Designed miniproteins, single chains, continued (3). Designs and how they scored, part 57

Each design is a single chain, and the fold is of that chain. pLDDT is the mean over its residues in the fold that is shown.

## One batch from the design tools (miniprotein)

Design m9955
Fold by ESMFold2-Fast:
Structure m9955 (fold): chain A 79 residues (1-79)
Amino acid sequence: MEEEIEKLRREIAEIEEEHPEEIKEGEELFTEVVEKELKQGLSLDEAEEKAIEEVEKKYPLAAEYLRKLREANRLEEEL
């Protein structure tokens, strides 16, 4: 698990370093979609899943970044 977390954190850092503008725009879209879906009565987990799907359509690297970040945070909570 520690090795998986380290790998994910390295991949996250690489995407941030190489594509900072796409990450910023993707995070802004992610937040907008999450807020919209929460207002529609979805749970936070469901809203985040829909938001990542929408981000992937326009900002695929930002979506990959967000998925890796969520997975790394999940694995860290299991330590």
Scores: mean pLDDT 81

Design m9956
Fold by ESMFold2-Fast:
Structure m9956 (fold): chain A 64 residues (1-64)
Amino acid sequence: SREQAERLARFLLELGVLPDEATAAALADAMVEHGVDPRTVARLLRNAGRLTEEQERAAIALVS
């Protein structure tokens, strides 16, 4: 949902994974437009080394 996508994008912005509010908004819009599960985005960011295992678990809990 848009709310789940926005929660993930805000969390990533707060962690400093995303550089600014515009990037966070663009990520949330892209997740909604393309029907991408925010949990999948969290897993991909962890696999890319951009989130720790703990941060991935927190992100998944936040959007569940």
Scores: mean pLDDT 86

Design m9957
Fold by ESMFold2-Fast:
Structure m9957 (fold): chain A 85 residues (1-85)
Amino acid sequence: HMEEMEKQIEEAVEQLRSDDEAVREAGTTKLIVLLHNSKTIEEVERILEAAQEIMKENPKDSPTAARARDIVLAAKQQKKRLEEA
């Protein structure tokens, strides 16, 4: 449930903070998979908040911020899909 999802989000966020591109890619994939499997707006908003925090922590032109931005866009799309369902 939500607690297990929060742990997976925390793990993926740490992967996004890595200086290793393969690790950042793994974290991005994990968050995107969590978004597609999210059944509630609350679950999507948790991922959105985590990605937005990463964007605030990192320079706008950093690879980490770029991946976080992609997750923010994906989360907004998923939230819209759930709101229209």
Scores: mean pLDDT 81

Design m9958
Fold by ESMFold2-Fast:
Structure m9958 (fold): chain A 82 residues (1-82)
Amino acid sequence: MEEAVRDIAEAARQAALSVPGVKRATAEGRLHPDDPRTVLVDIRIEADSPEAGLKAVEAAIETARAQADKHGLRAVVRPEVL
């Protein structure tokens, strides 16, 4: 489980960081306290523009969801754009 949570968070971080104009991305994953099938991904993105930040959020959400599905889990992404 811990490996799956880490995998989902790291995949989201890498997806955000791959967007042109993103300088930094950090992601932290944890299980939802009331739903062990849901992974919460707190992601912080530093981007050169609001447009790059929004693209990074979209990429992170899509990637986190796809990666969670591979593990039989759901992902909820909580983004903060700086």
Scores: mean pLDDT 85

Design m9959
Fold by ESMFold2-Fast:
Structure m9959 (fold): chain A 70 residues (1-70)
Amino acid sequence: DILDKIMEKYKLPESARAYLGEKLKNAKPEYVNDAKTVSAESKAKVEDALKGFDKDGDGVISEEEFKEVL
């Protein structure tokens, strides 16, 4: 649900959905490094989009923070 809203808001490609989903649930570098199915450009786009959501700068974005930005 929140993923769909973010992807629609920032017009992210469906291929970036897995990366975005893991970023929200498990924003750990080890997973990002192992996600080879997502291109570096797609990852950069997701990171750029999420920068607007990460108000606390903690690297983790809650559903409540999404409601304020969306």
Scores: mean pLDDT 61

Design m9960
Fold by ESMFold2-Fast:
Structure m9960 (fold): chain A 84 residues (1-84)
Amino acid sequence: VEEVLAEAERTADRIAEKYKDKLTPEQIEVLRRAATDALVAAKYIEDPEVARLFARGFTESELLRAGIPRDLAREIADDVAAAV
């Protein structure tokens, strides 16, 4: 469990670094949290396709709530899903 969280946090940090010039510091923090939560939860979903669909949908929803534009939120959500 602790190893899964650490791996998810490292992946979320890599994705956040890619978008740091396009987002506010507050939005980057939402991205890190949402990506970490999505990647951790996806590890407990048996079907890989369902896991990726969940990670994409969860991440996009959280980013949209943080005021990130839809096109950018979808791009970030796709990057998170690809890491599942």
Scores: mean pLDDT 86

Design m9961
Fold by ESMFold2-Fast:
Structure m9961 (fold): chain A 65 residues (1-65)
Amino acid sequence: SKAEEVVNLVKKLSGETATFLDALIAAIVVGVDPLKLTLELYRISGGAETVTLEQVKEAVERVLA
């Protein structure tokens, strides 16, 4: 799935704790809307500086729903 592709790429870039920038780069590469991903990720994280891989996966799944 695209969610698994984004999570796997983020894990390679930053490991278990990701920056928003790494998540956006992964979204662009995989073909997920980076603006929508940023909004959903912000909602899930509560505006935290870093996010978990589980939060990235949930955000991508919300964008693709």
Scores: mean pLDDT 82

Design m9962
Fold by ESMFold2-Fast:
Structure m9962 (fold): chain A 113 residues (1-113)
Amino acid sequence: SKKIEEFVKELKETLDILIDQLVEAAKHYSLEEVRELLRSALDKFINTVIEKMKKLSKEDQEEFYKKVIDILKEARDRLVARLTDPELQAAVREIFDEAIENLKKKFEEILKK
C-alpha cells in the first residue's frame, strides 16, 4: 500500500528527529528530565500512529502495525547506541519497550472493533 509506505516514511523521519533531540538533551538535562521528555514524545508518537492506522483498511492496519513495531525497535537500538551512560541506556530501553506494549494493546482494541 502506497499509504502505508508514506506513513512509515513520516514516522521514521519523526523518530530520527526525536533521536537527535534526545542525544542533545542528554548532554544538558538530568536522567529524570530526559526520561520524561522521551516518555512524552513516545506517547505523542503512539497517538499519531493510532490516528494514521484509523485511516487504513483492516488488512493494511495489521501490516502497518508490524512495520511500526520494527521502526520503534530500530529507533530504540539506534538511540541506545548513541548514548554512553548505562543508566540512560537502560531507561531508553524500558521506555521504548513500554511504548511498544502500549501500541500492542491499542492495536488489539482496534482489531476487536
Scores: mean pLDDT 89

Design m9963
Fold by ESMFold2-Fast:
Structure m9963 (fold): chain A 88 residues (1-88)
Amino acid sequence: SLQQQKDDLQKQLDSDPFNYDTWQQMISIYRAMKDYRQIGDLFTQMAQQTSLGPGVAAMFLEFGGFHFNRAGDFDKAEEMTQKALELK
């Protein structure tokens, strides 16, 4: 089930939080579930954890904001956009 796949992927992220392949798989599961808020939260977490520089962190925050907008969380979407702009 999608819920079981999500739980298994979460355990993988808990053991290796920088595994971008696992992270992309979690986004795919939440997208299939239409859980856009959780996708926003994942992108926010990845922006905080990435070592690939401010441009990649800004990209993750922008994707997070897009998904918060889709979830109807407009305050979080605006917050993510503002944080991304600060990473110029």
Scores: mean pLDDT 81

Design m9964
Fold by ESMFold2-Fast:
Structure m9964 (fold): chain A 73 residues (1-73)
Amino acid sequence: SMLSDEEIVEKVREGARLAIEELKRLRAEGRLDDAEAIIRYFEQWFDTVLAQTKNEEAREEIERIREEALKEM
């Protein structure tokens, strides 16, 4: 990977934050189909990142970020 495990975790954390922010905006605008599409694409992206992450501590942190983010989605 071109990114360190720490950089991957931080990218995942930032991505989750931005996704939640965009979802709140779309829902406020009544764009529910667009919001659902973002949730689906985010879940697939998360699965891809986890599949590519070998470091155990990084995987555990990414899984924690996913669980927390999906509760907010």
Scores: mean pLDDT 84

Design m9965
Fold by ESMFold2-Fast:
Structure m9965 (fold): chain A 83 residues (1-83)
Amino acid sequence: YLSRRAVGYATVTANKGETVTVTLPAPDAAPGTEVAIVAFPAGRFDEAKLLGTGTVDPQTGTVTVTFTAPESGTYVVLAIPVP
């Protein structure tokens, strides 16, 4: 059920092997909330990969994630609260 409970999301286009940093707004999460960060190619949620966990910044209400793109394309990045 993780796909529907995202507190922040962003779409980013990357080239194969490119390291991308994405800052996600998390307006529905309390500051300091721990979130799981997942990414998947646009339109292919079944290929979702856990990139790690992060904490919502109490000053900005955002989560920053860095990942390396395995293939060129557009990725959807989600921040989902950790249970």
Scores: mean pLDDT 69

Design m9966
Fold by ESMFold2-Fast:
Structure m9966 (fold): chain A 56 residues (1-56)
Amino acid sequence: MTFDKAQTLELLKNDYGLSDAYANSLFNLLDKDGNGTVSAQELVTALRAFGLEPQL
């Protein structure tokens, strides 16, 4: 499963309580290909690396 920017920011803000600025920074870090999307696996891996429990 792949998330676009809007989906990723909503997930990070609503499920993990992150601010708009923090969620946007994490998305930019994960969007390494610059295509405007991130995979569920990349998101799960990053959340665990930042000490957050994935709910995906």
Scores: mean pLDDT 73

Design m9967
Fold by ESMFold2-Fast:
Structure m9967 (fold): chain A 82 residues (1-82)
Amino acid sequence: MKSREELLEEAIAQLRAEPSGKPLSPDMEEKLRLILSEPEVVDALLAVAKEKNLDDSTVLRIALELDVELGIRELVEGVKKV
């Protein structure tokens, strides 16, 4: 399991390197940092990554692409009910 700082750096690097060529905006970086600021949310995202066989960075990217509040709520509730 990677540290929060390693996950943040890797997710930002992956988003910047994605084939779309679209640069990661400061707003998106702030949302990603907000997601990683809550340990319960990070743990829930990592649990989803393991269950769905997704990379940690991919799960963080999915959470960022969703409305932060809605995406976090759905992921946390989904994990708690499984």
Scores: mean pLDDT 58

Design m9968
Fold by ESMFold2-Fast:
Structure m9968 (fold): chain A 97 residues (1-97)
Amino acid sequence: KPLEEVLKELSKETGASVEDILKAFKEQGFSEKELEGIAAAAFGLPKSVLKKLGMSDEEIEKYEKILEELEKKSPQSNTIKFLILARERVKEREKKK
């Protein structure tokens, strides 16, 4: 599953356990379902799957735009795409307060 693959890669890069990384994201206000949706988007899963994971049409379109802009510059790993999308979601929440 996309989220599991991202967490394993982050675990290898940081030296933290998969459980600790997941806990850190949850402490930032992410639900596991939200993280699954972000990971699925980063892996390029279809819009129908993203909607089933609870993402709105507006969120999906925003993520598609971000990923398209990244791909124009250079191909990025799915883990880097995940981190960029997660950061953007945090930024949006902070902006709305």
Scores: mean pLDDT 77

Design m9969
Fold by ESMFold2-Fast:
Structure m9969 (fold): chain A 84 residues (1-84)
Amino acid sequence: SKKEELLEEALKRFDYILEKNGITLTPEQREAVRERLKKAIENAEKAGFSDEEIKGILDGEVMGFVRALGEGRPLPEVPEIKKK
């Protein structure tokens, strides 16, 4: 499905950035990121965002996760979003 494609693309970008920054995840941390990205897709769909806009939202979430992990902070929660 398109949701699965968006999720897998976001996870591939996340993995690429992690490798560049020398960050290694546990399986549990990887699952937490996957579940948060799923929530981001669902929240964006509910708000009426297009697939292209959802991709941008996922890129923002990925960068937030990378920053938190690089700083040794917990993963941020995914907020509800609106188009306005």
Scores: mean pLDDT 81

Design m9970
Fold by ESMFold2-Fast:
Order: structure tokens, then sequence, then C-alpha cells
Structure m9970 (fold): chain A 98 residues (1-98)
């Protein structure tokens, strides 16, 4: 539901509202669940894209740091390494475009 609210806010141009809903969804993530951690990676990429639309370079940098901190979960979720590496690369490209 929070992700759907975020998507609806994004479609209406309310990028700050969308970020808020995505941040609430991140609070519900179970770090022991591989699917939940994958969802968190996908949400963080979405938040970075929204910060880029807002031209908020500091916001994009904060998401990049959050993604890098997820490396601590690789002991529990080694299959997510490629997904996280791709997300970090994408967010870094968003930052470089600002």
Amino acid sequence: KLIQLAENAEKSGDYKGAIGFYEEALKEIDTKSENDVKTAIDILVKIAELYKKLKDKIGVKSVLLDLKSLKTFFTLHPKLKSTLDAAIKKVKALLDDL
C-alpha cells in the first residue's frame, strides 16, 4: 500500500510526498528476508531517481551511502550482491548527471 501511495504521488508530480511514502515502506523491511532486502534496494533506487528530479544532489548522495551500508547484509543474502552492485552503479550515475 505504501509503495502504491508513493507511485501515485510520483505520477502527480509530488516527488517529496513519494519519497516520504517510500521511506515509510523502508521502515517495514525485515532484514532477515531476502525478498524484503531486495525490495529495499529497489525502493532506494526509486528515492534516488526522485531526488534527481528534485535536483537534490545531497539527497542522491545520502541514498548512495544507504545502498553501500547494505553490504553488511551480504553474509545473510549473498545472492543480492549483483543486485546491490547494479543499484549502486545506477545511483552513482544519477549523482554524476547532477
Scores: mean pLDDT 83

Design m9971
Fold by ESMFold2-Fast:
Structure m9971 (fold): chain A 78 residues (1-78)
Amino acid sequence: KKTTYIYIVAEEETAERLRKEFEEKKIDGQVYLLSDDAGLQEANELIERGKKTGTVYSDFIEEQYKGKTIMRYVLTEK
C-alpha cells in the first residue's frame, strides 16, 4: 500500500529541515507552511482525496528544536 505524509509547520526552518530529511530518506512527503494560504488549500485537497481513496491518520508532533507543534497527516491507500 502507498503511504504519503503531509506536514504543516509554522517555521520555514522546520519546513526546510523536513523536506531535506524526506529527500534523503526517500519518503513520499509534502511540507506546507501554516502562513501559506495557497499551500494549505493544496494540503486540504490532498487530505480530502486521501479520505476517499484510503485512510487518513492525523496527530501533532512537538518540534524539539523550537517547541513548536507540527501537524502530521498520514495517508494510506486502500
Scores: mean pLDDT 75

Design m9972
Fold by ESMFold2-Fast:
Structure m9972 (fold): chain A 65 residues (1-65)
Amino acid sequence: MDAGEAAARGAALGAAAGGASAASTVWPMQKHDAGDEEGARRGGEAGFAAGSAAESMLQATKAAM
């Protein structure tokens, strides 16, 4: 799996998890809807970083074998 594909998948999962968590937190108050957007964005960034790191580890493991 390409680093880009792993990073994109991580970003999508992170955004979904961040959005869901933020939505749970701001429910039932609409005043914090901006937190939902920020949660999704932050989750996406974290997922992207994690996906990239996982690909780097896979590359290192292949090089070691």
Scores: mean pLDDT 59

Design m9973
Fold by ESMFold2-Fast:
Structure m9973 (fold): chain A 87 residues (1-87)
Amino acid sequence: MSIEELADEVGKLVGKPLEIDIILGLFRIVKAVAKLAGVPQEKIDQAEAIFKQGLQQGLEAAKQGDTEAALQKVQEGFEQAKKVLFS
């Protein structure tokens, strides 16, 4: 499942598709800025993997009916991905 497919599914299950779309959009902007700043491709790939893992954990929490945990996992994945890109 792609990052876009995971984000869409989480957003639908938690009833906050716009909030999840905003986080996805911010990740795309941050990734583009990192590329322009000369961050190595290996770090960009690592950040994408971390964000995808956060989305997967968010999806699992959403399937269990835990909307708060789902949103927290997506946000944590985004923050950890940012840390990798700018560390």
Scores: mean pLDDT 87

Design m9974
Fold by ESMFold2-Fast:
Structure m9974 (fold): chain A 98 residues (1-98)
Amino acid sequence: HHMEEKLRRLAEGLREVIVQLRDEFASRAAEVTSDEQYQALLDEMKRRFLEALEKLGLPQELIDRVRAATAEEVWQRAADAEYLYNQGKPPEEVLAAA
């Protein structure tokens, strides 16, 4: 089923990007010494996430939701999407959570 295969690949790509950016964020956040540096890091990670979503060809609706959200909201939804993926939820539910 071509649509199911496409959605599965998008959900897999989304999860991979979330894991990579989360691990990098955790590493770089440990070196942050001010609130201004932390805010700049959050904004940079959100921008890189958006770029990755666009390159993966994720639905425009999902990209628009991420762009409109705060950095904190983006990372909370990313955590929810990763959780659903790890629970074996359908790719539609994983993508809707992000």
Scores: mean pLDDT 84

Design m9975
Fold by ESMFold2-Fast:
Structure m9975 (fold): chain A 74 residues (1-74)
Amino acid sequence: SVGFPGGNRMKASDLTQEVVDEWVARVEASLERAGVDPETRERILAAVRAHYTTLQTESSVAAGEAANAAIAAV
């Protein structure tokens, strides 16, 4: 199924999936503007996504649980 306990878009930290997606999109646009090859862009974007996913997990484990509880209450 889409979504998982710690992977929702509502976290107490600033590193929400929405923010990550927006930054990835801006990074992609910047790389494209700089004339970076599509293959290299994909590699960089994948690394950026992986890095932020790790930071979200580490920085917001407890915050993620709180966010899940808040979402369930709605």
Scores: mean pLDDT 62

Design m9976
Fold by ESMFold2-Fast:
Structure m9976 (fold): chain A 93 residues (1-93)
Amino acid sequence: SNPTYQEVKEKLLQAVGERFKPQVDYLLFRLFVTEAPPYRELTEEELRQVIKDFLLKQDLEVTSGLLASYLRWGKISLEEFVKRLRAVAEELA
């Protein structure tokens, strides 16, 4: 079954911490509330950069939309996404 809004929120906040709550809330809005955002295939390095830009609030609408598309289209699992978010958030701490 698909995870609920609250389940995803809790996992993302646990990964990145309260410091990044506004970015998490915006990603959840893009993931659960808006139309399906367009998918664009990224290299591993490009995906890492998009996650970093997202956490730094750079082009937040574009970066959150692209990450939401990866999750909605099943291009990345929630578990794998959480691991990647945590790694980048730790680098920014």
Scores: mean pLDDT 84

Design m9977
Fold by ESMFold2-Fast:
Structure m9977 (fold): chain A 80 residues (1-80)
Amino acid sequence: MKVVEEIKEILKKEKEKLKSMGFEFTKEKIEVKGVEDGYVHMGLENEMTATTPDGVQRSSSGKFDISLSPEQLREFLEAI
């Protein structure tokens, strides 16, 4: 639960900051990268786009990696 809450808090904080600058999330993706020592290694990818007053479109991308046990993965998927 706490891991999912931390991820949501980070994403919320970043979204609030970026929305204040006129950014929109164009892509959010969750990938399973592998399994090591009984943990599922996952990647979260975000792509954001903003249009400046000059009409120039700018994009930013971010990646966050997390390792979850099978039980934590179940809780994470239920929380999405």
Scores: mean pLDDT 65

Design m9978
Fold by ESMFold2-Fast:
Structure m9978 (fold): chain A 81 residues (1-81)
Amino acid sequence: MKREEHIKKLEEIKEKHLKLEGNPEKEELEEFEKIFKEAVEKEVEPEEFNKRLLEFSIERGVEALEEAVRRVVEEREERKR
């Protein structure tokens, strides 16, 4: 896999994780960016990168992240009645 293709696949994975969080916190964005940069520099495989993002999000604080995301989603998204 060429560097350009590798970076593209990692970007797609990162975008999927960001969409799942629906406006993630600044700290989470910074951590995702660090993991992304390290994966690019060390040529980490896309599957391993995806696993690292999941593990990092979980260990960073699932409760805090889930509460923050859930609150933001509920407050920003009006459900049509």
Scores: mean pLDDT 69

Design m9979
Fold by ESMFold2-Fast:
Structure m9979 (fold): chain A 77 residues (1-77)
Amino acid sequence: SEIERRKRELREALRGYARALLEGASPEEIEQRRLDVIRATSGLLELLDPEEVGLTVREIGRELIREDPRLARVLRT
């Protein structure tokens, strides 16, 4: 579904942003990854209520930390 596709886009954007922060990427790369998260979040907000988007972000954060526990240092859930 379109909702599941946009949730996957948000997950990938958040993963990229969290990894850039964890690895000490350039300020330019961190800013680009941050904008990717904003765009993916805006896309999901077109289809879901803010409360549902918030729950999705928290679920994705838990999934990412399960995949790489080091990401807990930069992700707050």
Scores: mean pLDDT 86

Design m9980
Fold by ESMFold2-Fast:
Structure m9980 (fold): chain A 70 residues (1-70)
Amino acid sequence: AGEEGVKAGEEAAAKAAAIRDAAGKQDNLSLAEQTREAAEKGDEEAAKKYAERAKTSAIGSRQMADLLGA
């Protein structure tokens, strides 16, 4: 059980990875890979950690938009 939550986390990972890549940050790649493996194995703990980071990434994305003066 938990594929729904894990899948949401992985989708957020891909989006966060794209944003991080554009910003020149590589930390997200390691976490995204760990979560992908955890998703395949059904590791709830790793999926949970990634979901938390995905939320932080969403906030950061908004700050970037504000900074660019959209």
Scores: mean pLDDT 57

Design m9981
Fold by ESMFold2-Fast:
Structure m9981 (fold): chain A 68 residues (1-68)
Amino acid sequence: MDEAVRRAEEAIQRIYREAVAEGRDEIDPEETLRRLMTEEGLSPEAVKRAAERLGDDKLVAEAERAER
């Protein structure tokens, strides 16, 4: 696996754990993508591949929009 995809997967899982700890039922995929790109320095392609592996269809869709 690309190192960037591995880092993206770890960062997404961290965001999931934070959301659960805060009692949030839904994670905003647009804000999640923005955070991953700006704070973690991840490309939309790396986020999309990691989201596909995690089954996060909403985040996949947002990453695809950002690639265009």
Scores: mean pLDDT 79

Design m9982
Fold by ESMFold2-Fast:
Structure m9982 (fold): chain A 100 residues (1-100)
Amino acid sequence: SEELLERVREAVKETGLTVSEEAQKIIAKYFEETKMSKLPSVAAIAHYLKEMNKLLGGKLDAKNVEALLQAIEKTGISPSAVEGAQELLKAEIARILKKA
């Protein structure tokens, strides 16, 4: 949906984060596939982008975002989880990136 991609673009502008166009498309597709009963607001997407930015060390490019989303799917760990769970998520991200 073009509406969800536009909300992601607005969230990027509001946060001032460096997010590649391909990463924005990947994030929009992830929110579409999550099948929430209500589309996420720009503010909710902005909060999620900030959490992803912390986990990925300041760069939200397609490769890093895709690895993060694959790690979430495999581990079931949210980007906003407690610090100990975030370390497991970071380890899985590193493993995915090393194999790519």
Scores: mean pLDDT 76

Design m9983
Fold by ESMFold2-Fast:
Structure m9983 (fold): chain A 74 residues (1-74)
Amino acid sequence: MEEERERLAERITELTGGDEAVGERTRRLLELQAELRRKYEELSEEEFERWVAENREKLEAADAEAREVAALAA
């Protein structure tokens, strides 16, 4: 989990040229992704689907921010 997060952060840093502001925003998004992965591993399929439904608004907001960060990397 943490190692995967670090690996993704390194790749994004490489693409963005080490922009610290983009790195900070990316770290927040990777933390949310890590939480999603942790829930997937800890919860049953039914519980995970319920958690996703309950947090849909939060996840959609994170997706919008992820698109903005991705646009900066492009």
Scores: mean pLDDT 68

Design m9984
Fold by ESMFold2-Fast:
Order: structure tokens, then sequence, then C-alpha cells
Structure m9984 (fold): chain A 85 residues (1-85)
């Protein structure tokens, strides 16, 4: 495989940071241990997929996967918060 481009490496760093920040925010808002565990699993799975796309030198796939992972984390956190009302 060719080495990752500078754009792919920067996109990867930003994607990992954004996913981490989204997971940390979600974990701060949910009280359920089950919801917390699911958020952590989504973060880990998303980061694995993002890393795979970085190895494939695909900046667009990294962005799309980060956006999907962040959305899934936010949706899960919102559902957990609604159930805790």
Amino acid sequence: LPPPSEEVLETYKEAVKEVTEAADEALSTVKSKEAQQKIVLLEVAGKIRITGYAVENDAEAIREEAERTIREIKELAEEAVEKEK
C-alpha cells in the first residue's frame, strides 16, 4: 500500500479527535451504565473503521465514517437521556 498522504493523516487525526470529543460529551450526559458501555463500543468500532480507511489512503471515507460514528453516538445518548426523564 502507498503511504498515507498528509491530507489523509490530518483528516485521520481530526476524525479521531472529533469522535473522542463526541463520545466524551455523550458519556457526560447519560446516567445508564448500559448506555455508557454502548457509547464506548461505538467509539472503539468507529475508530477501528476510521483507521482502516486511513490505511487505504481514503480521506473522504474517513470523514464519512467519522460523521456516521458521531451521529450514532449522539442518537444513542439522546435516546438514553429521554428514557432517564
Scores: mean pLDDT 85

Design m9985
Fold by ESMFold2-Fast:
Structure m9985 (fold): chain A 93 residues (1-93)
Amino acid sequence: MDKMKQALKDSEENRKQSEDLKKKAAESTPEKSVTLQTAGDIWDMGSTASEVILQRIGDREIEKAKEESKKNPKKGKEKAEKLEKYTKELLEK
């Protein structure tokens, strides 16, 4: 769970940084605007990468919950379904 929360936070921070840089690009000289826009695009790519990491962490936690279901089928299944739903909601599908 903590790794998923960190990945989500990183994604949100990257998105905010991208938006801030693109706004500064609009307010800057033509020469500086190109540099700021490019930096904003890089941060936007970082946000997408963080979403991929979040999905992988979610998949791993779901796998662990399914493994736990071999020892306690009811609890493991409920945990896996809850984690799958949570991961999908975070990725805004």
Scores: mean pLDDT 65

Design m9986
Fold by ESMFold2-Fast:
Structure m9986 (fold): chain A 89 residues (1-89)
Amino acid sequence: MKEITPETVTEAIRKALERAKKEDLSQVEFLELFLRELGYSPEVARATARAMVEYAGKIGAAISLGTALQGLAPKELIDEFVRTLLALP
C-alpha cells in the first residue's frame, strides 16, 4: 500500500487539477483520477468516486473531501480542489 503523506496528497491534488484544466472531466472522473494518484487501484478509485457523488451528491462529495484533506495539503490548494469539484458537471 502506498504511504499517504501530506506530500503525496498535495501531488495528487496538483495532478488532478492540471488534468481538469486540459480535459472536459466530470466530477466522478476527477475524483477517480485523484484517488488513482493516491495509489488506489483503478477499480477501487472508480467505485469510490461514483459512490461519493451518487450517495453524498456533488456538493456533499466536494465538501466532505475538502474537510478530510485539511492538514494534508496547503489550504489554498484544497480550496482550489473544492472549487474545481463544485464547477465540474
Scores: mean pLDDT 80

Design m9987
Fold by ESMFold2-Fast:
Structure m9987 (fold): chain A 72 residues (1-72)
Amino acid sequence: SEEEDLQKKGERLVEMAKDPKLMEAALSAMEALLERAKALKEANPERGEKILELVEKIKKETEEAAAKTKAE
């Protein structure tokens, strides 16, 4: 499903964010995914809202992982 695919992609992005060499690439990919999710919400509000919520959760997890990587 789209939700399962997004969850798997999110897990990969979080792991990339833990690597100082891949952190910026992970954050960039996350930003692109968020913009796509926002566009989907504009085109299909009901379905897009649920996808956007999932993407925002993945963004938070990815940013938290990146912040820990920067702090260490």
Scores: mean pLDDT 81

Design m9988
Fold by ESMFold2-Fast:
Structure m9988 (fold): chain A 70 residues (1-70)
Amino acid sequence: GAMLTPEEEGELVYRLLKKAGMSDEEARRTAEEVKQRVEEAIKKGLEHLVPSIVTGLVLRAIGDRLDREL
């Protein structure tokens, strides 16, 4: 299958975080960061790192939320 665009990766992360119960503001912030980091990886020829970048940013967003609630 074709690789997702930076915009599509961001939209996917936004939808997943919203389903996980994050606010619109938190989900959009993480989605925009994913989009920017994916765009940079593609420009640098590091497309193979995109899944790791996406996963890392999602886990960081979840961790930041838990740190605020605990």
Scores: mean pLDDT 79

Design m9989
Fold by ESMFold2-Fast:
Structure m9989 (fold): chain A 81 residues (1-81)
Amino acid sequence: EDSLKRELLELLNTAKTLIIMGDLSGAIRSLEEALRIAQQLSEGKEELVELLTKAIEAVRKGDLSKALEYIDKAIEIVRKI
């Protein structure tokens, strides 16, 4: 449980860094990995899956400000569970 939360936080922070650096393909890969881990959580799973799905779509549409907002919300949820 703690290891999954730690890996999820690392992937979310990596995705933010990649978006800021302009590596959108890398950001999508990190978010897709985060989504797989979120699906294994007992708490916060549904909210995290929704936010991560929205973040991936925002990156694909080039709405990077919205993508970062969704990722920040996901990080806050992971910190609370």
Scores: mean pLDDT 87

